# Designed miniproteins, single chains, continued (4), part 73

Each design is a single chain, and the fold is of that chain. pLDDT is the mean over its residues in the fold that is shown.

## One batch from the design tools (miniprotein)

Design m14514
Fold by ESMFold2-Fast:
Formats: sequence, C-alpha cells, structure tokens
Structure m14514 (fold): chain A 95 residues (1-95)
Amino acid sequence: MEAERAAHVEEARAHLAAGEALAAAGDYLGAVGHYEEALLALGKAFSLAPPTAEERALAERVLAGLRAALEALGYTEEAERVVAAARAALEALAK
C-alpha cells in the first residue's frame, strides 16, 4: 500500500511539472491534459490513505494550474465548474 500510494503521488508531481512547463510554453491544451492526469493520480493516492498537508497543497497547485489553463483557452465559466467538481471529488476521498 505505502509504495503504491507513493508511486501515485510521484506520478502526480511529474504531471504537475509537465503541465506547468507546457503552460509556460503557451501549450494550454497540453497543460490541461497533464493536470487532469495529476488529479487522477492524486485521487488514487487519497483513496489508499488520507492526504498530508503537503499533498493537499500539491492538489491545490494542480487545481490552480488547471483553472489558469482553462481560462487561457477561453473556458472561464467551465474552469470554475471543473475545478469545483475536482476539488469536491478529492475531498470525498480524503478523511
């Protein structure tokens, strides 16, 4: 469990880094894809054990990146809805 959980958190960190790099290069569509993969990995990790404060901060950083990328693509209202839904899903997995 611990090794599997740690692998999911590491996967999320890698996707966050890739998403931030793509966003910095102006590839907002590519950034969205990586942020979504980071959230999926965090969801798997949080389903195995509750998140630490550091992991909650990681999740918020991914959600902030996703919002900014969607807004840059012109999906301002969709960004708010998508981020709110993703945050609620992650919190439902956390205890």
Scores: mean pLDDT 87

Design m14515
Fold by ESMFold2-Fast:
Order: sequence, then C-alpha cells, then structure tokens
Structure m14515 (fold): chain A 68 residues (1-68)
Amino acid sequence: MAGIAQGTDEEELRRALEELLAEYEEQVAAGKPNVTLLAALRLLIVEAEIAGFTELAEEARRRLREIE
C-alpha cells in the first residue's frame, strides 16, 4: 500500500525538520541566524505539506514561529 512508503518518508522529513529546527533555534539564541538554514526549513515544511503530512508541517511551522 502507498501509505506504508509515505510513512517512511514522513519519518525522514520529521527527523530532518527536528534537526534543522534545533540548529536554527541555537543560532537564533547565539544572535547569528543562518538565512540558508531558514530557507531549508521553509522548503522542508512546504514539502511536508505537499506530501500530505499536514500535522508535521503545522507543528514545524508553529515551532519556527516560536523561534522567530
């Protein structure tokens, strides 16, 4: 079933988003936010949304807003 393969992709996207969000949060706390990292985060959020992982995308957007 297609849902199984998409489940695997969701976990990979979730891990990438978690890592990049944590890194970006550290950079903002240090006063040196990386615009390339922010762009990558926004792209991954859009990819998650397009893939149908709406809850993952919403959580990532919420965390990014909290950091910004």
Scores: mean pLDDT 76

Design m14516
Fold by ESMFold2-Fast:
Structure m14516 (fold): chain A 74 residues (1-74)
Amino acid sequence: SAAEKAAEAIKAKDWATAAEYLRKAAEQPENSAFAPYLLAAASAAEQKDYAKVKEYLRPVAEANPDHPVAAALE
């Protein structure tokens, strides 16, 4: 999924790819509740602000520990 690819890119510190897949994940129906957080994280990734990427993804991981982005925060 796009969220899985985003998590892989975050772990690899490939911020351009992370931003691309975070935006794609936000467009997916299963992520509709998390779309604002995923889009904010994508913008932070484009700015290479790793601390803000983690901060924006934290509510997603707390709401759904099985969400692929949760693995990127561990």
Scores: mean pLDDT 81

Design m14517
Fold by ESMFold2-Fast:
Structure m14517 (fold): chain A 89 residues (1-89)
Amino acid sequence: MKLETELVEVQEVGDRYYILARASGVLEGNIVRASVDLPEEWIEEVLVTRMADGSVLVIFVTKKEAGDAVKAKLAASPIKVEVEQIARE
């Protein structure tokens, strides 16, 4: 099931980009999956943090080598982040 996802911030840190997104309504025990509209080869790390209030914070860290390409993409179009949870119906 797809969650309502808010893009919180895009931050440049030492030639890397940190893309922060938040989603609410994650149920306990569900698996969280997150994706961003960037090529997978530009992504160094994805961190998903579950908060006590049932929200999740997702951070996509881009590779230093992809910095110029990420910058060009950000200038051309808004970044889209999608968060979903997998639940037994």
Scores: mean pLDDT 78

Design m14518
Fold by ESMFold2-Fast:
Structure m14518 (fold): chain A 109 residues (1-109)
Amino acid sequence: KKEKIRKILEEAEATVREDAAAVDLTEEEVELATAILTLLELTKEEPELKEDLEAVENYLLGLLAEKLKEKFDSTDAAEEVKKAYEKAVEEGKKEREKALEIVEKLKKL
């Protein structure tokens, strides 16, 4: 499992860095996007953890959305995109405590 998780993380980071070049993501934004993509892939491999992993994913999506909203507020982002970021930030905040408890549990594996 540990080797499989490492491979998923490495593939996620490679994908995010390739896409990051097109949208000028910062290193912190790349790290957040990589974590989100890794959790999405883990949800497919361990369906019994889906509810827990979704909480962590929503929290990290909220953090990434907050950073991206600031970047796109002055440019070409449509009103719908801005509303999507605001919704993601709100949902992420609701899941924060649950996500942090799950992350702490995962660190003990």
Scores: mean pLDDT 67

Design m14519
Fold by ESMFold2-Fast:
Structure m14519 (fold): chain A 77 residues (1-77)
Amino acid sequence: AERALELVEEAARAAAEGDLEKALELLQKSGMIAASNGDLESAKVIGEAAKKVAATKDPKEAKRIAEEALRKVREIA
C-alpha cells in the first residue's frame, strides 16, 4: 500500500513537470504493486487513472487525474 501510494505521488509530480511518459510508467508500476499486495480497489483506481493519462496529451489534465487517484488511494489505505 505505502509503496503504491509513493509511486502515485511521484506520477503527479512527473505530470506537473510535463513528463507524461514517466507519469504513465509510475501509475502502471503503482497499479501492479497494489494488485500484487491484494489491494484490488487501489489497483483499479490507479489503472483507471493510467488509462486516462494515456488518453490525454495535456500535462495539466494528467496532473489532475493523478492527484484525484492519489486522494482516492489515500482514502482506501
Scores: mean pLDDT 81

Design m14520
Fold by ESMFold2-Fast:
Structure m14520 (fold): chain A 87 residues (1-87)
Amino acid sequence: MENLKKKAEEYKSKVERYEQALAAGDALDRQPREVGLDNAEAAIKKDPEIGELLLEYVRDPAAGRARLQEKIDEYKSKYEKLKKEIE
């Protein structure tokens, strides 16, 4: 019933959101920890999923970076597969 094009656009949107989160996390890692925490808390109000991932990144940059990259790779793969189905 649902259009595969909508599903592909959802996956593409997820990839873009996680790529933005990874870039934001990398920027926070170069800032004082207090500034990083404040920015992550502000992000939770706008996007709870991304904000929680950024908090994890501030607490453990290696684990947070790896988790964001894993999410990016997962949704890129799903998007490419669906895009082939819908042309």
Scores: mean pLDDT 76

Design m14521
Fold by ESMFold2-Fast:
Structure m14521 (fold): chain A 76 residues (1-76)
Amino acid sequence: MSLDEIFREEAEDAIAGVRGSLEKAREYIKKGDVQKAYNYEVAARVLLSLIPEDHPEREELVAEIDKVGAEIDKAK
């Protein structure tokens, strides 16, 4: 396995993890469990830090995290 292959797989896993965490956060917002929603938003932000700043999907993921964060803040 090349270093580029490892970096690509790590970025793909991190992207999937961000999306999965945001889906869970939205699920818990709908259930009224703001604390669990917040925990999943934090997990998404941690996973985002593993994605290179020049990745084409990064800006979209940042916008999605910020949107979920705003929804959580409104629910508090």
Scores: mean pLDDT 79

Design m14522
Fold by ESMFold2-Fast:
Structure m14522 (fold): chain A 83 residues (1-83)
Amino acid sequence: GPLEELVEALNRVEELATDLEIQILAGMALLSLAVGEVVGDLRFGAELALKQLRRGLELATDPEVIEELRRAIEAVERLLEEL
């Protein structure tokens, strides 16, 4: 499902990204989702994750990192449609 696709894409971003800011943004996106689940506001967590991932995409120059960030963004958008 979208959550599993998101986690896979975020793990790939962490593996491929050499820019610390992009790695931090991917980690913050994952944390935002986890916090959203714990407090019962997954929509808010997902919306925060989307902002962080979009910022990462603006900074990314590596085509492989860009592809995985786009996959993560698509997965978050799909998750938001299902909430």
Scores: mean pLDDT 84

Design m14523
Fold by ESMFold2-Fast:
Structure m14523 (fold): chain A 68 residues (1-68)
Amino acid sequence: MDLEREIDIALVRMARGIAKATVEDEKKKEAIIKVLDEAIEEIRATDDPEKRRQIVLDAIKKANEIEA
């Protein structure tokens, strides 16, 4: 079960690294990084694996909407 949490965190961290390297608009970059950092903290506080996976999906969708 902890391995799934670490995978979810790793996915969000990877998205954060990509955003930091590729997003050119500084305001969008800051907003995306904030969303992803908040998602990592929420995953750490959540014991339900289905809810953790939903946090990952929602954070990535929100980051994509900010970038668009």
Scores: mean pLDDT 84

Design m14524
Fold by ESMFold2-Fast:
Structure m14524 (fold): chain A 61 residues (1-61)
Amino acid sequence: MSKEEEAGQRGLDSLQKLADKLGLSREELVQMIKNLDEELIEKARKAGLDDLADSLEVMKK
């Protein structure tokens, strides 16, 4: 396996844990991040993940 595949797997594991905290599937979380969905930002704030919500808002700018 390439170094990129191992890094990708660790990223996917982190995304799965984050998705679980937000009540989303990993696939739904990835799609919402790709779309910079406002609903994802609101879910992050409601979950107490203000740093994540702020980062997503900055990515929209």
Scores: mean pLDDT 72

Design m14525
Fold by ESMFold2-Fast:
Structure m14525 (fold): chain A 60 residues (1-60)
Amino acid sequence: SNLEKAEEYARELIEKRPDMPQSVKDAILETGRQLALLGYPLEDVKEELERIAKMLEKRS
């Protein structure tokens, strides 16, 4: 399902960023789940999660 694929992609983004705070990791995963549940296309979910992850990297 798109939900499972969104969760998998979110986990991959998190795995690449081990030093990220757990609260931020949880927020990225939950954002992916919510966007998928709202019916956003998987590609749009992936783009938004990548945008969020890159933005948070710049604040570290």
Scores: mean pLDDT 81

Design m14526
Fold by ESMFold2-Fast:
Structure m14526 (fold): chain A 91 residues (1-91)
Amino acid sequence: MELEKELERLSKEVAELTQRADELIENYKKDPEKYKPELETLIQEADEMSKRARELAEKARQAGNPELFSKARDLALEMNAIAARLEKALK
């Protein structure tokens, strides 16, 4: 119940961060000096969300909820992929 609410909240935050990442990558290509600090901050936010998703997955595993575990794990993988995309943009 509380874990399901946390998953819903994380899913929303992940969707919002994904949208911000796409916009920021395009902006960074146009003006790297202006957007580099924001992009670096977003990488940190993505890493923190990935950590929260992994912690949620572990709690779901301990609670015996394999469906919640799978969803939280997939959310962590999505955040890792976004962080990797943002890091690649910095090159």
Scores: mean pLDDT 85

Design m14527
Fold by ESMFold2-Fast:
Structure m14527 (fold): chain A 108 residues (1-108)
Amino acid sequence: VEELLRRAAEGELEEQKELLEELVREGVPLEVLTAVMHTIYENKEKEEALEVHRFALGLLVRKLKEELLKKLGKKELSNEEIVKILAEIHNSEYDEETLKLFEKMLEA
């Protein structure tokens, strides 16, 4: 965990994106993936942090969808349902602008 957080904090933007892809591919728990994502954007300037956050959202949505389908026993889960669940999890932390960004990124 310490090595993953170090790579998240100190890496270049592209290296951090590669790290996130690696973690999703390896099937790490959602909590670990989220912690790494937060560490990355806390240690970047606003514009770079937003770019990583947008990239991570795409990967996180896929991972979250798989885990939620397992927990709920559903065959599929819509992008709108995923956004609502994310909003409920981070109710006090996600502002309206961020939620709109999530919805826009999930639109086909």
Scores: mean pLDDT 62

Design m14528
Fold by ESMFold2-Fast:
Structure m14528 (fold): chain A 108 residues (1-108)
Amino acid sequence: KKPLSPIARVIQRLADKLGIPEKEREELVKEPNFVEALRRLMEIHPEITPEDLYEAAKELVKELLKARNYTDEQIDIALKTLDSMPLPESPEELVERVRKAIAAAEKA
């Protein structure tokens, strides 16, 4: 009845890109903790690259800021901030980069 949370949408898009079966995707989107959901994905799919994590971070920033009614200009600032950082190699690094990108948008 309710639309998927921003975190669940990002996990679903990443799972779709990796060709993960629908049943496994349904279990991943039930995990409210993004780091936990992404860690499970990486344990099952070690082929996930830093570039895939970067794309997930970019989508998560867009979804979270849109959900908080930030402007397109603020979202662009967050994405530029994310682009200036090294590629994330872990779920924890991804979350740290997302937090920094959101903080940059909040200051704009």
Scores: mean pLDDT 73

Design m14529
Fold by ESMFold2-Fast:
Structure m14529 (fold): chain A 98 residues (1-98)
Amino acid sequence: AQKEADEKFAEAQKYLAETKKLSDEAIRYASEGNIALAQEHLRKAVEYLGKLTDAANEAIRIDPSLAPEMQKMEQQAIDYVTSAARAVLAAEKAQAAA
């Protein structure tokens, strides 16, 4: 049980790092006007957020004491994806207006 929870915690940490990286890349491509790459990286960031949520929920199921830490990581990942989504949307609107 604890070993399984520790493994899911490690997976959640890995997925959080990947979500941040892909979100940062989406923001960068959006700022460069490369909408196609910005959208692709945002899509991948959302996929990793989903994997993080699944790993976090499984960790909490095995060890409910992990809920505060898992919820904090999920909120951080949501914030990264939300920032990236806003940047991509702003770049899309700017290109449509040109």
Scores: mean pLDDT 88

Design m14530
Fold by ESMFold2-Fast:
Structure m14530 (fold): chain A 66 residues (1-66)
Amino acid sequence: VPSAEEAAARAAAGGLAGDAAAMREGIQLNKDSGHPSGGLAGAYAGREAGNAEAARAGLQEALDAV
């Protein structure tokens, strides 16, 4: 199982690239590691890349992860 940091990095990479599937895979791995921060990582990366869809998707996943 990847570390929480590795999983969050995968979520961020997906968000930055505009790849929703890769972002969600990273988010799920981050949840499975017991430290659910992948949604925020994806949202932040999407925002920095100017990808509003990825930013919104990451925020939604973060809210669902509570």
Scores: mean pLDDT 65

Design m14531
Fold by ESMFold2-Fast:
Structure m14531 (fold): chain A 76 residues (1-76)
Amino acid sequence: MEELTELERRILGYLYANPDKEVTVDELAERLGISKEEAQKAVDYLVERGLIEKKKVGDKEFYRITEKGKAYYESL
């Protein structure tokens, strides 16, 4: 399996620490000090790998860690 970049690991770790929170791309960009474009690219990749999942409630899109993502992070 391809290893995560530092940014992807930081995003996964933030979601691991906040499993019940509706974490948006805007929040990730602000909390990690990165651009929204960098945050979006990283979350898209993590969703493709099944490590996080994209959820939508109304017009709000947010992300949560999956069971696979938790197991992966705990193996780092």
Scores: mean pLDDT 82

Design m14532
Fold by ESMFold2-Fast:
Structure m14532 (fold): chain A 81 residues (1-81)
Amino acid sequence: MEEVEALVEEARAAYEAGDGAAAGEALRRATALAREVADAYLAENADVLDTTGYEERLARQVAGLEAMAAALAAGEAPAPA
């Protein structure tokens, strides 16, 4: 998850620098990585009761990334989620 957060920060920095293409690419990579990390973590920790909470946290992060990517595609400023 730390790598996903780093990519989101990278996307924000790129957007602030006026590089929407780099921002969109970083958000796309963050979304893909978040799903890969989620799948790996759930597979390894299927017997842990906290998996539901982790799934909810990841779902919120992925939804936020998708919303930011959609806003950038529409020419709008990405909102913090």
Scores: mean pLDDT 68

Design m14533
Fold by ESMFold2-Fast:
Structure m14533 (fold): chain A 62 residues (1-62)
Amino acid sequence: NTLLPGETIVENLNIRGKVQLRDGTVREAVIKALTSRGRLHVFFTEDGTEGWFEPNELTLIA
């Protein structure tokens, strides 16, 4: 996703952990980037998919 106006990014992260999706599903993931608005770039290790998530779409659970 393109950054929003005034949004800053920390990228090239390699934070491994678990994330909980809005449906309650918990998945293994690598956090690759985060923004000042709480958006995350997440890589799911189980299926190789990745995407950008809003703060209300996904919770990091260490």
Scores: mean pLDDT 76

Design m14534
Fold by ESMFold2-Fast:
Structure m14534 (fold): chain A 107 residues (1-107)
Amino acid sequence: MEKEKALEEVIRMLEGLIGTADRAIEQAKADGDEELVKFFEEIRKELERMLQIVRETGDLDAAIEGLERVRKKAREYAEKTGNPLARALADMLEEAVEYLREIKEKL
């Protein structure tokens, strides 16, 4: 895989995850769940930082490490609360980490 194409795919994936977090924040606000809003806002900020690093440096290792941290946080929240949106996010983040590792191996 060409490095430029791999970076474009990673950027699109991170943008997709941010969009998912935005929709989850809207749903949590509609439900009046302030703790869930705060949780998804923290996840969104971490995803935005990773997107900026990838755009500026192309550092896939930093993106993988960042997603692993966010995945762990989401899983811990899902286990503590039993919240299905947090569980779904944790599953998506786990798939995203695996996808990034596969992209890196093909470079």
Scores: mean pLDDT 82

Design m14535
Fold by ESMFold2-Fast:
Structure m14535 (fold): chain A 97 residues (1-97)
Amino acid sequence: KTVSLEEALKIVEEATLELFEEPEVQEKYSHLSKEQLVGMVLGLFLVGLSYFGLLEAEELSAAQIEEVFDWIAEAVPEDREFIEKLRDLILKKIESE
């Protein structure tokens, strides 16, 4: 299944907000507000999309989104566990629609 860029951004925001309710995420990112964490994640996602030449793509596949988040996890190894959980949740949301 594919999603538009707009749909992908919405799913990324929703998944980030959902994970922010986890105690481990709140502890690690206690210096950030919920809105700041969402902004950071969306910023990383846009940078990853730019790296793969996907910013102007009309549709994004689950495989392309997975590849972008895998790249982000390698680029920010200190946040790898969070990014991998986020990736898995996003992919689950895409496959469920």
Scores: mean pLDDT 84

Design m14536
Fold by ESMFold2-Fast:
Structure m14536 (fold): chain A 78 residues (1-78)
Amino acid sequence: SPVPKLNYHIIPLPNGRQLLLATVPKEVLKDAKDANDALKKVAEYFGIELPENPEVLSFSTEELDFGLVEVVAIFKSK
């Protein structure tokens, strides 16, 4: 079945940081071990190229309607 169009935004921040804003199906995150694993799952879902060893500085999620989750993450290269 066609998946609804979900979107992401990556916003550059000072000092080599990146802000990720994304909406994903909750199933994308269900098996995440930690915030770093969750960031990698979101990136894989959208085909986003991450730094080889991203450091997650902040990670938050909010459940939305229709089994969707809003993700807010701040990360940088190690």
Scores: mean pLDDT 82

Design m14537
Fold by ESMFold2-Fast:
Structure m14537 (fold): chain A 88 residues (1-88)
Amino acid sequence: RPTLSDEQIEKLSEHAEEIRERYERLLENNDREGLLRLTEEVFRLMAEAKGMDEKMVELAVELARLGFNDTEENRKRGRELQEEIDKA
């Protein structure tokens, strides 16, 4: 994987936290389109730059799908997946 400088790695970690918080806010606001767009943009950048764990990328994609198709079950599942991301 491409190696980033310490500052770049730290910056990506800050972005990850901000993105997670933004994602949750968009989910609470029922902004499904915003959730999908945010996830796709960040997905590409973080996967490419940081060499993100494939499992983390899959969780983010699944969250985007759940937010896009807004159902009660999907919203509950989204919260569960958010906890999985938080644990990682």
Scores: mean pLDDT 63

Design m14538
Fold by ESMFold2-Fast:
Structure m14538 (fold): chain A 94 residues (1-94)
Amino acid sequence: SEFEEELRKIAEEMYEAALNGDLTGLAKAFSRFAELLKKMGLTDDEVAEVLQRAADALSRAIELYKEGKITKEQAKELFIDEVLRIAREAIERS
């Protein structure tokens, strides 16, 4: 669960940075995510695919919130759950 706790913190940082338009914070959070995935044994190509999937999930969560379809908190939890799922799938396949 230490890995899950670190992933949750990174995902929350990504969500808050994106919501606030903090491009520097967003880049730092994605960099930390990439470093964590590399430590877990993913190749550069696998890391790039995971980062793209996470970016797509982030855009989707923010869009749903901005369209008024879900709350800010629901969008955050949706994104965190998707990041955990994406990372677990990639690690299991590598």
Scores: mean pLDDT 88

Design m14539
Fold by ESMFold2-Fast:
Structure m14539 (fold): chain A 79 residues (1-79)
Amino acid sequence: DEEEERRRKEEIERKAEELRKRAREKIIEGSSKTVEGMLAFVEDREKGEELMKEATKVSKEKEEEAKKLMEEAKKLLEE
C-alpha cells in the first residue's frame, strides 16, 4: 500500500512537471517575441516600436497562460 502511494506521488509529480515544462515553453515564446521586436527596432525604429508593443501584449498573454499551467501543477500537488 505504501508502494501504491509512492507510485501515485510519482505520477502526480510527472504530470506536474509536464505542466511546468509547458509553462516554461510559454514564457520562452513570449521572450522570443520581445527579442524579435527589439531587433526590429535597430533596423526601423517606428516599425520596431509597433512590434515591441505587440510583443509586450503577446508576452503578457503567454505569461498568463504560464501562470495558469503553474496553478494547475500546484493544485495537482496539493491534491
Scores: mean pLDDT 81

Design m14540
Fold by ESMFold2-Fast:
Structure m14540 (fold): chain A 101 residues (1-101)
Amino acid sequence: MEERLEELEERIKKILIEQGMDEEEAQVLAETLKEIIKSLPEENQEKVLKLLEEILNTKDEEKLEELRKKILEILKESGVSDEAIEFVKELLKKVIDHMIK
């Protein structure tokens, strides 16, 4: 789990930098996403991580939007705050915009 979370953090950070974000801001956002995932029950951590890995490995816009919706649903069901859910929603929009271009 930890190794997969670290790999995810690094990939997200790189995508955000390529989208025009500065390195320090990209690092903070990627770390915040990792902390949100770690706050979930273990079963939901695995589900969210798998869905995020699928986002990073597809260019299908319709599938990317479906995966994003599934992640947000799991976060809501896990009791994540509305503020944190909005953060993840906006972050994943930036990631998806990179994947489809």
Scores: mean pLDDT 83

Design m14541
Fold by ESMFold2-Fast:
Structure m14541 (fold): chain A 86 residues (1-86)
Amino acid sequence: SAEELAQKLADMLLSSKPDGSVVTLQQLMALGTASKEVLDEFFEHLKEYLKGKMTPAVKVSLKSLGTLLDNMGLEEVGERLKELAK
């Protein structure tokens, strides 16, 4: 689900288990075809999971991932990740 994907991404960003990074990236690519409702659900859960944990390292990781996704043609997801890192 969008919530589970958001939790998995947040967990990886917060220096938890780094396995499945390529799988998470592939799942993020699938969000590029998702509805606004699914994207909003994903980002609300991601924001909540990262609440109070937005260290400089996490912000750098979000910006880097957002840039990577922009370069892959997933501009909406990439821009929202970069916005979250502000």
Scores: mean pLDDT 76

Design m14542
Fold by ESMFold2-Fast:
Structure m14542 (fold): chain A 93 residues (1-93)
Amino acid sequence: MAEVEKEIKEIINQVNEELQKYIEQEQLSPEEIEQLKRNLKAQIEAFKKIVEYLGLSPEEIRNIVNGERLELSEEEKEALRPWLEKLREEYKA
């Protein structure tokens, strides 16, 4: 659990660094910045819940972030899929 929390925190830090760079490069409006931060916060919270629900290891978390294939069962994939679809929908909104 502690290592999982550390990996999630590192991902959040990397996302925040990339966000700051993106804001500077693209000259985003305050409204766009707030919406982006809100969407990222929702995605992070959903990701934490998925990690807790599936009992993911730090290695599995890194594999998800890197787009590597998770060798999950059909039931595990179906459990994960609604959360990923929700994240994509909320990010677009």
Scores: mean pLDDT 63

Design m14543
Fold by ESMFold2-Fast:
Structure m14543 (fold): chain A 68 residues (1-68)
Amino acid sequence: AEELVIPADATTLPYYTPDGRRLDVPFAPDGWAAPGLTVVSLDGRPVTSSEELAAGLAAGAAVEFAYP
């Protein structure tokens, strides 16, 4: 796979759903997980869109990631 290169001033980062769909998400403040990871759930609910993930992050929702 091609290595992902994220610009220093990027405002969105790529994440993925468990079935491999890409999500473009606004850069989260302070240190939640690296781009390219699979987002399994948001407050125990499956993630269905970039907008849902961004709204959950703004509300302080707990995010679950799957590491490779």
Scores: mean pLDDT 63

Design m14544
Fold by ESMFold2-Fast:
Structure m14544 (fold): chain A 76 residues (1-76)
Amino acid sequence: MKVTLGIDTGRSISYNKIVREVVESYGGEVTKDLSGGPFYSVAEAVVPDDVDLEEVVKELEERLGYRVEILSVEKA
């Protein structure tokens, strides 16, 4: 499934690396790195349809230290 994620931070090379590592750990791929303003960024990823997005969000929040929200989900 295609997932769009909103994160309460600006884009950073370090944050992009963390987002990629988390998404890839669930068998997914980041299709669009974090882009946006200094206080809010959006990333796009594809993950398997059986992935628990709540667990992905939780791990991202724990590693980034910022709130993460799911903006949209589209089945592949």
Scores: mean pLDDT 79

Design m14545
Fold by ESMFold2-Fast:
Structure m14545 (fold): chain A 75 residues (1-75)
Amino acid sequence: MLSKEEIVLIILQAVAPFSRDADPEKIKEAIVKALTAAGVPEEKARKAAEIFLELRKEHPSAPGSDLAEEVAEKV
């Protein structure tokens, strides 16, 4: 199973090509694709992507690393 630190890095790498104003659906797809490629079950990867987008919407000034760490704690 992936460590929480590995999940954080995968999410950050998946979202790096996108601006904060990018289409949320494309960001969700990128996170799901990256996590499933790393062996995370699809349902869990989708949940991680949903939590990331929700946290980013609620905390628009928070660093992506803080958001990804919170996601890793919840999945």
Scores: mean pLDDT 80

Design m14546
Fold by ESMFold2-Fast:
Structure m14546 (fold): chain A 87 residues (1-87)
Amino acid sequence: SAEEEALKAEIKKIAQEAIEHAKKEYPDDSFVQQLVEIIEKILAKENPTLEDLEKIAMAIAMMGVRKNDKYLMEKAKEIAKLIKKIA
């Protein structure tokens, strides 16, 4: 539906903001950069699945917890709320 496509677009925008933040703040953290690569691969898909979007939220949350980064933790929560509206 148009509403689902709008929610997916918002999730992708939030995910892009999160990975740009992670790349800038933690360029030398190999674990963070591996999670960024996972997110980028999912974002490059023409039609990411609901499971793909959940993986994005989990990866951002894992970066946030590892770095004690409240910005990343809040971005993960925002994505999780949007996923619930789709599911």
Scores: mean pLDDT 89

Design m14547
Fold by ESMFold2-Fast:
Structure m14547 (fold): chain A 87 residues (1-87)
Amino acid sequence: SSIQKALDLLQQALDAVQKQDYDSAISYLQQAKVYSTPDLQKLLDLVIQNIELAKKEQKTNPQRADFLRGVVEVAIAVAITVLKKML
């Protein structure tokens, strides 16, 4: 199902963010958008923007990059939890 494909990709994106593999995380989130509703696509676009900011600040402002990573991890985890309730 589209929901299951979105869940699998969101879990992979979460794992990538936790490893600070931001390029893989962005790729998985872009793929998840294909299986997502318009509202979820908007949320994933905001998450991607925050990952790009975390990636940019990773070397120059590690504390802010870590904060942004935490925000992104929570957002993806919430999306996973909500989608699981639709199964």
Scores: mean pLDDT 87

